Designed miniproteins, single chains, continued (3). Designs and how they scored, part 34

Each design is a single chain, and the fold is of that chain. pLDDT is the mean over its residues in the fold that is shown.

## One batch from the design tools (miniprotein)

Design m9231
Fold by ESMFold2-Fast:
Structure m9231 (fold): chain A 71 residues (1-71)
Amino acid sequence: GHMAAEYAQFAAVAGVAGNRETAERMVELARKEGASEEAVKLAEQAAEFGLQGDTEKASELGRKAAEEAGG
């Protein structure tokens, strides 16, 4: 699979788990693996919604971030 897409998805999962440090690290890894700025922004938003307890929005944005990063 495309590693940028996987890291973008993991950022959302880490956010939902309440782990800001891991979420930020996953966003950075997505960027290093070639994720676009749009994909990175979506991954950051997904992580933040997850950290705020909005698991539905985190999941939706995480999926969109992974699709954007994998393109």
Scores: mean pLDDT 85

Design m9232
Fold by ESMFold2-Fast:
Parts: structure tokens; sequence; C-alpha cells
Structure m9232 (fold): chain A 60 residues (1-60)
């Protein structure tokens, strides 16, 4: 569970560093993180989503 949350954060951070286009980041994050979020509990999925949003914003 923690490993999956960390992976979602890493995907978001990597996308934010590779491109500054918010639309591209959003589309790729949704596509890549969706299957990972589906494996988490509701609480952990919410935590991972919040962390991903924060990571993207910190790198924009």
Amino acid sequence: SKEIIEEVKEIAEKLGKETKDPEEISKRLEKEARPLLEKLSDDEAAEASAAAIEAVNDNL
C-alpha cells in the first residue's frame, strides 16, 4: 500500500519535471495512476491523489 502511494507520487513528480504543460501532466497522470489507485483502499487512494496533486504543483 505505501509502495503504491509512493509510486503514484513518483509518477506525478516525474511528469511535473518532464513537462510544464498542465493538460499533458493531467492526462498522463490520470492514465498511469488510475490502475494503481484502483488497487488502494478509498482512504489510501485519496492520500495518493492528494500527494500527486501536491507533487505536480511543487514542480510547476
Scores: mean pLDDT 74

Design m9233
Fold by ESMFold2-Fast:
Structure m9233 (fold): chain A 76 residues (1-76)
Amino acid sequence: SLGLEEAEKKIEESFKLIDEAIKKKDEKLLEEAKKLFEEAYKLLERVAPPEFEKKLEELKKEFEEKIKKAKEELEK
């Protein structure tokens, strides 16, 4: 439970950093978001049951798509 809560908070912070990167036009915040998400994903892999593997892959895909869209917005 505690590990899941910690990971969830880091996921939330990583998505918030993407939004801030777009608002401030700061590509470095996207790099910070990627690092934070990677840490949270690693934590989720350790604490989540095996049946959550597909949900974790979906979460990773959603994050990667949001990063891609943010990069496109920053390049416009």
Scores: mean pLDDT 81

Design m9234
Fold by ESMFold2-Fast:
Structure m9234 (fold): chain A 61 residues (1-61)
Amino acid sequence: MDEILAKLAEVTKDLPPIVATQIANALMNGDFKKALELAEKNLSKEQVEKVKELLEEAEKS
């Protein structure tokens, strides 16, 4: 989980802290749908793809 959160922080580093925190909290709570919706609204297509990969890693943990 810590590795996934570190990678997420790198992907979301250019976002306002409140938005980055909301995405991280959704991921930590297992609310993958909310995490993905927030990512799609605030991030580029390339960054959203990276978030999808991190969500898949979190699901396997």
Scores: mean pLDDT 78

Design m9235
Fold by ESMFold2-Fast:
Structure m9235 (fold): chain A 67 residues (1-67)
Amino acid sequence: SLDELARDAILAANERFEEVPGVDKETAELIREAVKNGDKELYDEAIARIPDPRAREVVRRVVESKL
């Protein structure tokens, strides 16, 4: 279900962004690097590479909760 997908994606994205549906390893590495360096442009680029808009939102919410 959508609720289960959201919970699993949030849990999996806990430093394992590649476990989020639609996020490949390269995109996950770009997200980690952008967050580590405060690079907003790289972060926006990495997020745009995620094809599912729901997955993008989950990743954004997880990053916000960690920062």
Scores: mean pLDDT 71

Design m9236
Fold by ESMFold2-Fast:
Structure m9236 (fold): chain A 85 residues (1-85)
Amino acid sequence: MSAEEYVRLARGYLKQGKYDEAIKFAEKAIELDPNNARAWEVLGEAYYKKGKLDEAIKYYQKAIDINPNNTRAKELLKKVEEEKK
C-alpha cells in the first residue's frame, strides 16, 4: 500500500468513529512518507477526537509546516488551542 492509500483508510476510520484504527493507518502513512501533510492532519484529528489536545496541536502544526496552504489544519489547530486554555 502507498502512503496515500493509508491516508484514505485512516480518514475512513475517522468517519466511522474508529479513532485508534485511524491513528494506526495514519502512522503507517507517515512511516512510508513523513512529508505527507494529509497523514499528519488525520493523525491530529484522531487525537483531537480522543481528547488528546496536546498531541492534536503537535500533529496539526506538523501538517502546516509541511503544507502551509492547509487551511483546514490551521483552523483546527486554532480551535484546539482555544479548547486547551
Scores: mean pLDDT 85

Design m9237
Fold by ESMFold2-Fast:
Structure m9237 (fold): chain A 57 residues (1-57)
Amino acid sequence: MDQRQVELNQAVNKALELLEQGKYEEARKILEETGKRLGLSEETVERIFEAVKRTAE
């Protein structure tokens, strides 16, 4: 399994937990930090955040 995919999945899970707590800014920061470390574009990070936010609803 790709280590980068594991790190992204962990960040997504933490972001979901933060969104359930109403901590939108913290959730966004985690995804932005992980995305930057993994070399993802800002557009890709935003798409992931939108998907995570939709899942939390």
Scores: mean pLDDT 79

Design m9238
Fold by ESMFold2-Fast:
Structure m9238 (fold): chain A 100 residues (1-100)
Amino acid sequence: SVRELIRKAAEAFREGRYDEARETLAKIDPQEVLRLIDELDDEEFYVAGAALVLHGMDEETLRELLKKRGVPEELIPSYLKALRALMPDVALLVDAVART
């Protein structure tokens, strides 16, 4: 399932296996991500966001997803930068710091 691929990519990012993580992101269907996006935890959400970036999702759609998730408008550029670098682990770190 798409959620199993998201979890597999998340594990690979946690373990520093970036090449395997990015290969797994390439297998994720962006339309299925959008269908289950609201059910994802924070780590799964940022991995899903990186998958959407890899599959060419437009910036406006990504901004709206981040806003809906509760990311403050002023921080969205930092989250987008991390996701566009295909570093959802960095996006999760930015999120943790922002909540402190």
Scores: mean pLDDT 85

Design m9239
Fold by ESMFold2-Fast:
Structure m9239 (fold): chain A 93 residues (1-93)
Amino acid sequence: MAEEYLKKAEELIKRARELLLKAAKSDDLKEQRELIEKALEELEKAREYLEKAEKLGADPERVKRLRLEVEILEAMAAMLRYVLKLEEEAKKK
């Protein structure tokens, strides 16, 4: 059912947000990387569920709003990955 896929997407988006917040608070570069990659994986799954919901006739405005949330979190993940890369390059002797 379309509603079930929307709920699954919302759950995945929430988990991704929590993972990115945890990554931002971590001082461990390995933990930061792992959390960012897990968040991106959850966001990819959320996109898949949103596509399935749309095919089943889910509310287009609700799908659009959730897709925007995914895009915002993907942008946050990209920024965190960029900062992490700079910190890793600074540690190279």
Scores: mean pLDDT 85

Design m9240
Fold by ESMFold2-Fast:
Structure m9240 (fold): chain A 80 residues (1-80)
Amino acid sequence: TARQMAADALRAASKYLKEGKADEAIKGLQGVAEFARRLGDTEVAERVEQTANEVKKLADQGKYDEAAKFAERTAEELRA
């Protein structure tokens, strides 16, 4: 499902962020948001886009651990 793919991508993004790979994390989230949109899951697409924007803001501030935690929390909420 789009929700499952988004949750998996958010967990992957969290790992990239912990490694300082913010560009990889953001690109992955943008890709899965686009895929969810193509599947007609606008709710998941919007949720992932909002998360990617917040992750970018935190990463731009050097707050990689906070960005990783935010991505992980969003993944848990999407799996619920």
Scores: mean pLDDT 85

Design m9241
Fold by ESMFold2-Fast:
Structure m9241 (fold): chain A 95 residues (1-95)
Amino acid sequence: GSTSPERGEILFREGKYEEAIEEYEKLLKELDKDHPAVPLLYYNLGLAYKKLGKYEKAKEYYKKALEIIDEIYSTHPFPELYEKLKKEIEEELKK
């Protein structure tokens, strides 16, 4: 499928991690807290901070993503939707 990549993802792929962070933070401010993209945006923020060598801040964002996923698991009828993302975040936290 031809979905144009999101600006934040393009910037991240180009190695423009600081600019990617700004786009992810902008998206988070525009989305409702219960939006399905919110845990993914926190995960992407964590990855970008890790690439910048800010490991403590990366871990904070990974933990925020997990907290939101755990909240969704208590209310969402299909928790498997976030299972892969949760596993990816847990792997990053172990590194």
Scores: mean pLDDT 76

Design m9242
Fold by ESMFold2-Fast:
Structure m9242 (fold): chain A 89 residues (1-89)
Amino acid sequence: SEAEELAERALRLAEEALRLAMEALRLGSGRALHMAIAAALQAIGAQFLAEQALRTGDLDMAREALRVAEEALRLAREALELARKEAAE
């Protein structure tokens, strides 16, 4: 279903966001550390929403999970870029 497709996409993006956030946590300090923690928490939240959407078939929940996952991925990428800059200095 559309809800399953969106929820599965949200899970994939959330997993990628969490992976990048964890890499940023390993490298970063200061601001990058705080951004990475925020990204990890958002990614975990998106995973729970996506899993619930898969279980219930709730299209609105699947859309919300995807939105949160996309934001978590954006933040995780920014956190990792900042962490790499901080580690290089």
Scores: mean pLDDT 87

Design m9243
Fold by ESMFold2-Fast:
Structure m9243 (fold): chain A 66 residues (1-66)
Amino acid sequence: GKEELLKEIEELERKAVRAYILGDYETALKYLEKALELAKKLGDEETVRGLEKGIQQVRELLAKQK
């Protein structure tokens, strides 16, 4: 249900943050994109907005590494 999907989103966000701290922006992006897909399916606009901003930030950092 919604509660289990929210837990999955939170776990994906935690994994993304850990990858981000380690400088692994490619892995962080993958976890955030998975979380965004689930948040969109739930219709959780607040979580969608937060994840879209996080994805944009990580993409910008990844581009600077290239």
Scores: mean pLDDT 85

Design m9245
Fold by ESMFold2-Fast:
Structure m9245 (fold): chain A 57 residues (1-57)
Amino acid sequence: SIEEFREKGREYAEKLPEEKRAIIREIAEKLREIGDAIDEGLAAGDRELLDELLAKA
């Protein structure tokens, strides 16, 4: 099941070295920041902001 797959994924991630987990967290944080900025750009209709952010992704 999908739930079982998610549990195994969490367990696997917890067994990763701290250094590798830190890198993954940094990537996830950056992606979230980009997502939030895209939502803001869409709400404002700012095409230039969206193009700049996509170039940095």
Scores: mean pLDDT 68

Design m9246
Fold by ESMFold2-Fast:
Structure m9246 (fold): chain A 67 residues (1-67)
Amino acid sequence: TYLEQGEEYRRKALEALDRGDGNAAAIYAGEAAEYYRKAGDEESAERMLEAARLAHQGDLEGARKAL
């Protein structure tokens, strides 16, 4: 389902943050946002986009809190 794919990409974003890879985290959080939006979960989608923005800027702590 779209929700399951959103959860999988959110998990991959968290794994990327754990290894300090902000670029990978931003990509995975962006993918998660697309799937949450398709699932009708607009709040989670917005949270994932905020996490992607923060990860791209190098704010890995902020990205983790947004996820």
Scores: mean pLDDT 89

Design m9247
Fold by ESMFold2-Fast:
Structure m9247 (fold): chain A 63 residues (1-63)
Amino acid sequence: MEGEIARALKDQPGAGDIFLGLKEGELVLVLKEVNDDLVLARRLADGAEGYVGKGDLEVVGKA
């Protein structure tokens, strides 16, 4: 996942400055894997960064 483009599988609410809000189908760059359940990602639309559940993303290609 690190260094890959992933798509959000469903709408996801953001939570403060920590968790990244996403809409279904929205693309992110995976910056790093934090643990087995979480990645740090950058939203491609605006460059916002935050944590996302690994199971809520589908890898679509290499960045």
Scores: mean pLDDT 79

Design m9249
Fold by ESMFold2-Fast:
Structure m9249 (fold): chain A 86 residues (1-86)
Amino acid sequence: KEELLKKIEKLANEIKDIASRYGELGQRIIDVIDKLLEAVKKGDIAAAARHYVELQELLRQLPPEDRARVSKLLTEIHKLIVELEK
């Protein structure tokens, strides 16, 4: 459990680093990823799923290169969240 949470946190920090270059859009992405992490840590799966969808919509506003990179990181986070639910 702790190992999976640490992997999720590391991937989330990579997303935040990429997002930090995008001003207000970047700050919105950072806010939503922080809410996703909080929901996961609390076991609030419904909130985690909602924030995951919010992140996917925000990623559509990023340039193609960073959109692809962040999307890949977010997909990996989703896989780890599913593993935590087992």
Scores: mean pLDDT 82

Design m9250
Fold by ESMFold2-Fast:
Structure m9250 (fold): chain A 56 residues (1-56)
Amino acid sequence: IEELREKAREEGKKLAEEATKIVKTQSPVKGSAAAVEAAGRTADLELEVRRLERES
């Protein structure tokens, strides 16, 4: 369980970094949707990490 928590956290970081890079690409019309999706996915993983930590 704790291992899953750590993996979810690391994946969240990768998604956040990728979202930031997409925004900096200067192609917002193409990257904006992907960046928003990546940010949402990052938040979802962060919630799962905290959920597992509290339930475990």
Scores: mean pLDDT 66

Design m9251
Fold by ESMFold2-Fast:
Formats: structure tokens, sequence, C-alpha cells
Structure m9251 (fold): chain A 86 residues (1-86)
């Protein structure tokens, strides 16, 4: 079920983001951002636009912390688009 899969990805992403922040490992932050994007896609497919928008915002922050500014911008724009549908 897409919503339960998305929740698991958010939890995994949160763990990697915390580890990346504590260790300064930008690769862990990038991986966390990718998991948040995957969760956002699953929420969007399920029609849960509110949780999809939150997932893409988390991805944007994780990409920004990793220094991937273009991906951070893309994720933020996607979050804003989804928030309008919620």
Amino acid sequence: MKVEEAKKLIEEGRKLAVEGLLTGDKELLRKAAELFEEAGKLYEEAGDYRNAAVAYLLASFAYELAGDLEKAKEAREKAEELAKKA
C-alpha cells in the first residue's frame, strides 16, 4: 500500500538525515533526500497531496544541506505545486 511504503521511506530518510548532519556526510544527506523524493512520489500517486508536499520539502532541505542547490530548488517547487492541490 503506497501510503505505508511512503511512511517507511520517510522514517529511513530521517535516520540518514540525522546521521548525515551529525557526521557531516553529504552523501547520507543526498540519500535521505532521494528517499524523501520517493516517499513524495508515492504520496502523490495515492492522492495524499499534503504528505507529498511535506516529503518534497524534506527532500529540498536535505539537498540544500548536501549542497545540491538545483535539486533543492526542484524539490521545493514540486512541494509548492502539491501544496496548492491539497
Scores: mean pLDDT 88

Design m9252
Fold by ESMFold2-Fast:
Structure m9252 (fold): chain A 115 residues (1-115)
Amino acid sequence: SAVDVIREAYRRILEIIDRGIKEAESKGNEKMVETLKKIKDVVEKYFRRAIAHAERGDLEGAIEVLEELKNAIDTIYKNYLKKYKPSEEDKQFLEDLKNEILRVIDETIERLRAL
C-alpha cells in the first residue's frame, strides 16, 4: 500500500539520520548533532503528514508533502552553511547525508506515482 511505501521510506531515512548523529557525536561535533536533530524533527513532522494523506487515499497530497520536505531539508542545510561556515569536510559530510535522504524521498515519490 501507499502507507507501507511511505513508512518504509521513513524507517530508512531515520536510520540514515541516526547513523549521521552517531558519527557527529563520535567526533564531538555538537553543531552537526544539533543540525541533524533539526532534520530528524522535520522528517518526523512531514512523514506524519504524508502518511495521513496516504491513509485518506490522497496520493497527490502525500507526494506534495514529500516535495515540501525536500525543500525544508535543503533550507536547514543552507542555514547550517551560513550560520557556521563549516570546514569542507563537515560541509561534505552534511551534503552527502542530505543527498542520501533526498534520494530515498525521490525513490518514494516515484513508487507512489506508479500506484
Scores: mean pLDDT 92

Design m9253
Fold by ESMFold2-Fast:
Structure m9253 (fold): chain A 58 residues (1-58)
Amino acid sequence: SAAENKAKYEALKKELEELVEELAKSLVERLGWSEELARKFAEMLLNISLEVNKRVYL
């Protein structure tokens, strides 16, 4: 149902937000990226991932 798909999307959104935060941290700590570049890259990936999942589930 649409309600079930929305619930799945919201759960995935939360997990994706946590994953991209960890990715940004790893880019800075392990690869020596600037915090600004890592944040911008993580935000870009989050926005793309959320738009794709919105189209799949909603």
Scores: mean pLDDT 83

Design m9254
Fold by ESMFold2-Fast:
Structure m9254 (fold): chain A 89 residues (1-89)
Amino acid sequence: DELIEKGKLYFSQGKYDEALEYYQKALDKLEKEGDKGKKLAEVYENIGQVYYAQGDFEKAKYYYEKALEIYEKLGDELGIKRVKHLLEL
């Protein structure tokens, strides 16, 4: 997804506001499509990483927990393990 890839690119450049803008556009698109799957979980996980990098640990935890809920519903063992590790930081 081009929107998710642009968000990741801005995040890698330390451009956190631009990263969040593109991730929000990705969320809006997924919501319109009714997507509740892996891509939605990945976007929440990525938003959590941006907030963690900004020092907003409460928002990071909130988005990690949203990603975890979706990965658990999907039975995505790798996603579950990854996000649980992020929540322990």
Scores: mean pLDDT 88

Design m9255
Fold by ESMFold2-Fast:
Structure m9255 (fold): chain A 87 residues (1-87)
Amino acid sequence: SRLARALAEVDRLVEEAKKEMEEKLKKLENPNFLDLWKILNEQSEKLVRAVRALAEELDLSPEERAEVVAHGAKRLAKAAAEVWKKA
């Protein structure tokens, strides 16, 4: 289904965001809470823009769009927690 394709693509986008967060944290000598929060916010905004483009491309219903956004938010939060454990 279109929804299943969207959810799979969001998972891929979150894995890309996770990699970028890990790379940015590794470049910081002594990352503090503000640095971690700033990196997460930047990746969150990037993911929101990508999800909006994906929803438009796949012509998702409002209900399907809400489900994709909720899924992306949960997956990004999990990815951020995993990255922060490594910092």
Scores: mean pLDDT 82

Design m9256
Fold by ESMFold2-Fast:
Structure m9256 (fold): chain A 83 residues (1-83)
Amino acid sequence: MIERVAELLAEVARRSGLEELAEEVKEKAIEMLEKLKASEKELRALELAALAELARLDGDEERARELLEEAYELLKEAQEARA
């Protein structure tokens, strides 16, 4: 999961005209997510958020909204699980 999230963030960088930063973004995302010991719900929420940005870049604003709403609900569940 961590590597998949990091690769999606790198793809966002590549598609945003920041190709030179894509490998650094991937490397730092892996290190940060491992250090934070992100839960499966937190990792899924980040995956959905990255997919939402890719959908927005493709001009699919409706799909981006749906993906962000799913990410938000997962983050709420993750916060409740930590309590």
Scores: mean pLDDT 81

Design m9257
Fold by ESMFold2-Fast:
Structure m9257 (fold): chain A 91 residues (1-91)
Amino acid sequence: GPPSVEEAKELLEKGKEAFEKGDYEKAIEYYLQAIVILESLKEKSEEIKKLLAEAYANLGKALEKLGKYDAAEEFRKRALELDPEHEEAKK
């Protein structure tokens, strides 16, 4: 993919690694950086929308781990707006 999309994917991976280590603040930093890159892209393909949904969902989960429940719910809703089936894909 284009370099900007690959950079966002790398940041999402680093965010997931930080989350798995329990470093929720670091995970939030990486997810926000990925969101900034993905939101800056002029054309929002289905792939980019799904990556944004993943970033927002993971950001919400990290915020929930820090007790930021209202902010977590806001980003969860944004993820569902971008990919309505995001939470339903877990069977």
Scores: mean pLDDT 83

Design m9258
Fold by ESMFold2-Fast:
Structure m9258 (fold): chain A 71 residues (1-71)
Amino acid sequence: MSAEELFAEGKRLFDEGMEAYDAGDLEKAIELLERAARLYDEAVELDPSNREAAIHAAAANIMRVGAEIEK
């Protein structure tokens, strides 16, 4: 996948993870947010200048930790 494709897929999973979090499906939220964070990290590795991907990776990790604590 290109950096752009990884970022786009990561954003899709992040949005789905946040929807699961809001619905109280913490297990699903954790899984989706972990997958989003990994894709964002891979996008940053391919294009280190993509600050948006780095910010989203941090946000995904913060939300995942929040879901783990809530669970």
Scores: mean pLDDT 83

Design m9259
Fold by ESMFold2-Fast:
Structure m9259 (fold): chain A 84 residues (1-84)
Amino acid sequence: SMADKLAEANAIRAEFEKRLAEIWARLEAGELSPDEAMERMIAVFKEYLDKMVELGIISKEEGEQLFAEFKAYLEKLKAELEAA
C-alpha cells in the first residue's frame, strides 16, 4: 500500500539521519579525519538514495542529481574547515 511505502521511506530517512549524526559526532570527537568522515557520509547518502529509487519515491535521474549536489556540498564544507 502507499501507506506502507511511506512508512518504509520514513524509516529509511530516520536511519540515514542517525548514521550521518553518528559520523559527525565521531569527526567532532577526533575519531575520524575529515576525509574519512566525508567518504562515510557520501557512502551512507548513496545507500539512502539507492533505496529511495528502489521504492519509486525518486527517479534514478533525480537520485544521481541529488548525489552530485551532496558531494559538491561536502567538498565545499571540507574546504571551509581546512581554511579555519
Scores: mean pLDDT 85

Design m9260
Fold by ESMFold2-Fast:
Structure m9260 (fold): chain A 66 residues (1-66)
Amino acid sequence: SALVDLLMAEAGLSREAAERLVALLLSGGSDQEIRRLLTEAGVSEETIDNILRNKETLRALALAFA
């Protein structure tokens, strides 16, 4: 997935974490669910905040690549 590859390259996520994030975005996951997933994956708070700030854009991209 182009979005998975982008999240790995730009946010430093593992493939597993990026795939789980994309699935959560597609299912309408909450900010708390996304924060929990990324914290468990070892993602920094700064990167998590950046992802959450861009959540709607990332969700739109996830839908485009589904």
Scores: mean pLDDT 85

Design m9261
Fold by ESMFold2-Fast:
Structure m9261 (fold): chain A 67 residues (1-67)
Amino acid sequence: SNKKYSIEEIREAMLKADTVVKAALAEVIEELESQGRTEATIEEILELIKKAPEEVRKKVEELLKSL
């Protein structure tokens, strides 16, 4: 399933996140806004934070799937 997450849903996920995951999600929102995008798939979100540690990327994936 190619579920898309809106910027609003990503902001909601940030409320449940620790400091490091919150920073990664903030980077995703900034990049999506810079591209004129309002939504992204989990795969696209993980690609935007590919420079983050694997543990942070995994936490982001798990958090978004919990929404």
Scores: mean pLDDT 84

Design m9262
Fold by ESMFold2-Fast:
Parts: sequence; structure tokens; C-alpha cells
Structure m9262 (fold): chain A 56 residues (1-56)
Amino acid sequence: GEELLKEAEELEKKAREYEAEAERLREEDPLEAEILEGMAALLRGIAAYLRKVASK
């Protein structure tokens, strides 16, 4: 359980980094920004799944 929660926290941290980078690139490279937002959403989804598995 605890190991999965730590993985979820690391993925959420990485997602925040991608979201911040996407915001920075929004005007300069909209395509790269969209890709980073998509990657962040995917990581948040995986983290949410890991948290559910950890609670079982």
C-alpha cells in the first residue's frame, strides 16, 4: 500500500511540472503545450488508480 502511495505522489509531482511547463510554452509552442497537458492528465489518471489500489 505505502509504496503505491509514494509512486502516486511522484507521478502527481511530475504532472505538476508538466502543467507548469505547458503554461510557460502556451504562447510560444501551443502544440508542445497541448502534449505536456495531455501527459500531465495521463500521469494524474495513473496516480488516481494507484491510490485506489493502495486503499484495497
Scores: mean pLDDT 85

Design m9263
Fold by ESMFold2-Fast:
Structure m9263 (fold): chain A 58 residues (1-58)
Amino acid sequence: DKIEEIVKKWEETYGPKLAEIVKKLLEEKGVGPLSKEEAEKALEEYNKLLEEIDELLK
């Protein structure tokens, strides 16, 4: 499974939280392989999540 392989690779590289975001994006936007644009979107969402946590913690 292309989607499974991509999600696993993201999990190995960036950890399970980002992999969950990537998986949700793939499920929401429809059946297909993760594109470069989708991957960049996942990174943006992850960075926003980290910023929100930092803001709340402050």
Scores: mean pLDDT 63

Design m9264
Fold by ESMFold2-Fast:
Structure m9264 (fold): chain A 76 residues (1-76)
Amino acid sequence: MPSEEELAEKLLKHGEELIKKILSLEDKELAIELLEKLAELAEKEAEEAKKLGLPKVAEAAEEVAKKAREAAEELK
């Protein structure tokens, strides 16, 4: 069973890789939409992680949301 630390690391790394992949898209409008959706999903996952008592997972999800929001804003 993965530890909370392992889950948090995987979530953060997967989120960062997904953001990089989205940023490589030629369609900037689609990239912005996908980044905003990723940020919303990550924000909701952080809230659920807090309810489940998984603070490290919540922190990783919040970091993904922040990075996705920042990336979307830079494309506008």
Scores: mean pLDDT 84

Design m9265
Fold by ESMFold2-Fast:
Structure m9265 (fold): chain A 56 residues (1-56)
Amino acid sequence: ELEKRIEELGRRILELGDRVVADPDDRELVAELTRLAEQASRISSELDRRRALEAQ
């Protein structure tokens, strides 16, 4: 389910965000956080699209 996946991605983003705050020079952590944020954005857009179609 898309909602479950976005919740899981949100949790991982928060965990990685905390690590980036602790070590902002870790480029691999920053890249991973960016990748997860892009995935979450894509899933969020898909959910919004489906809801818009159902609302019409």
Scores: mean pLDDT 77

Design m9267
Fold by ESMFold2-Fast:
Structure m9267 (fold): chain A 62 residues (1-62)
Amino acid sequence: SELERRSREEQEQNYQNGLEHADRMEQNGQQTLQQDPERGQQLLAEAQRVREQIEQARRRWE
């Protein structure tokens, strides 16, 4: 394990912020889907990718 100035607090905050961001992206994607299905689908796919990245990152530093 490596101990730097950044503590587990930063990792936890990053995880929290990431999930919140992904959730907002998904919500925006759903809303956009009604106005522009192409853009909406793209946003939803991106939100899914972000969520997967966050979960993978968490598993690595757990």
Scores: mean pLDDT 78

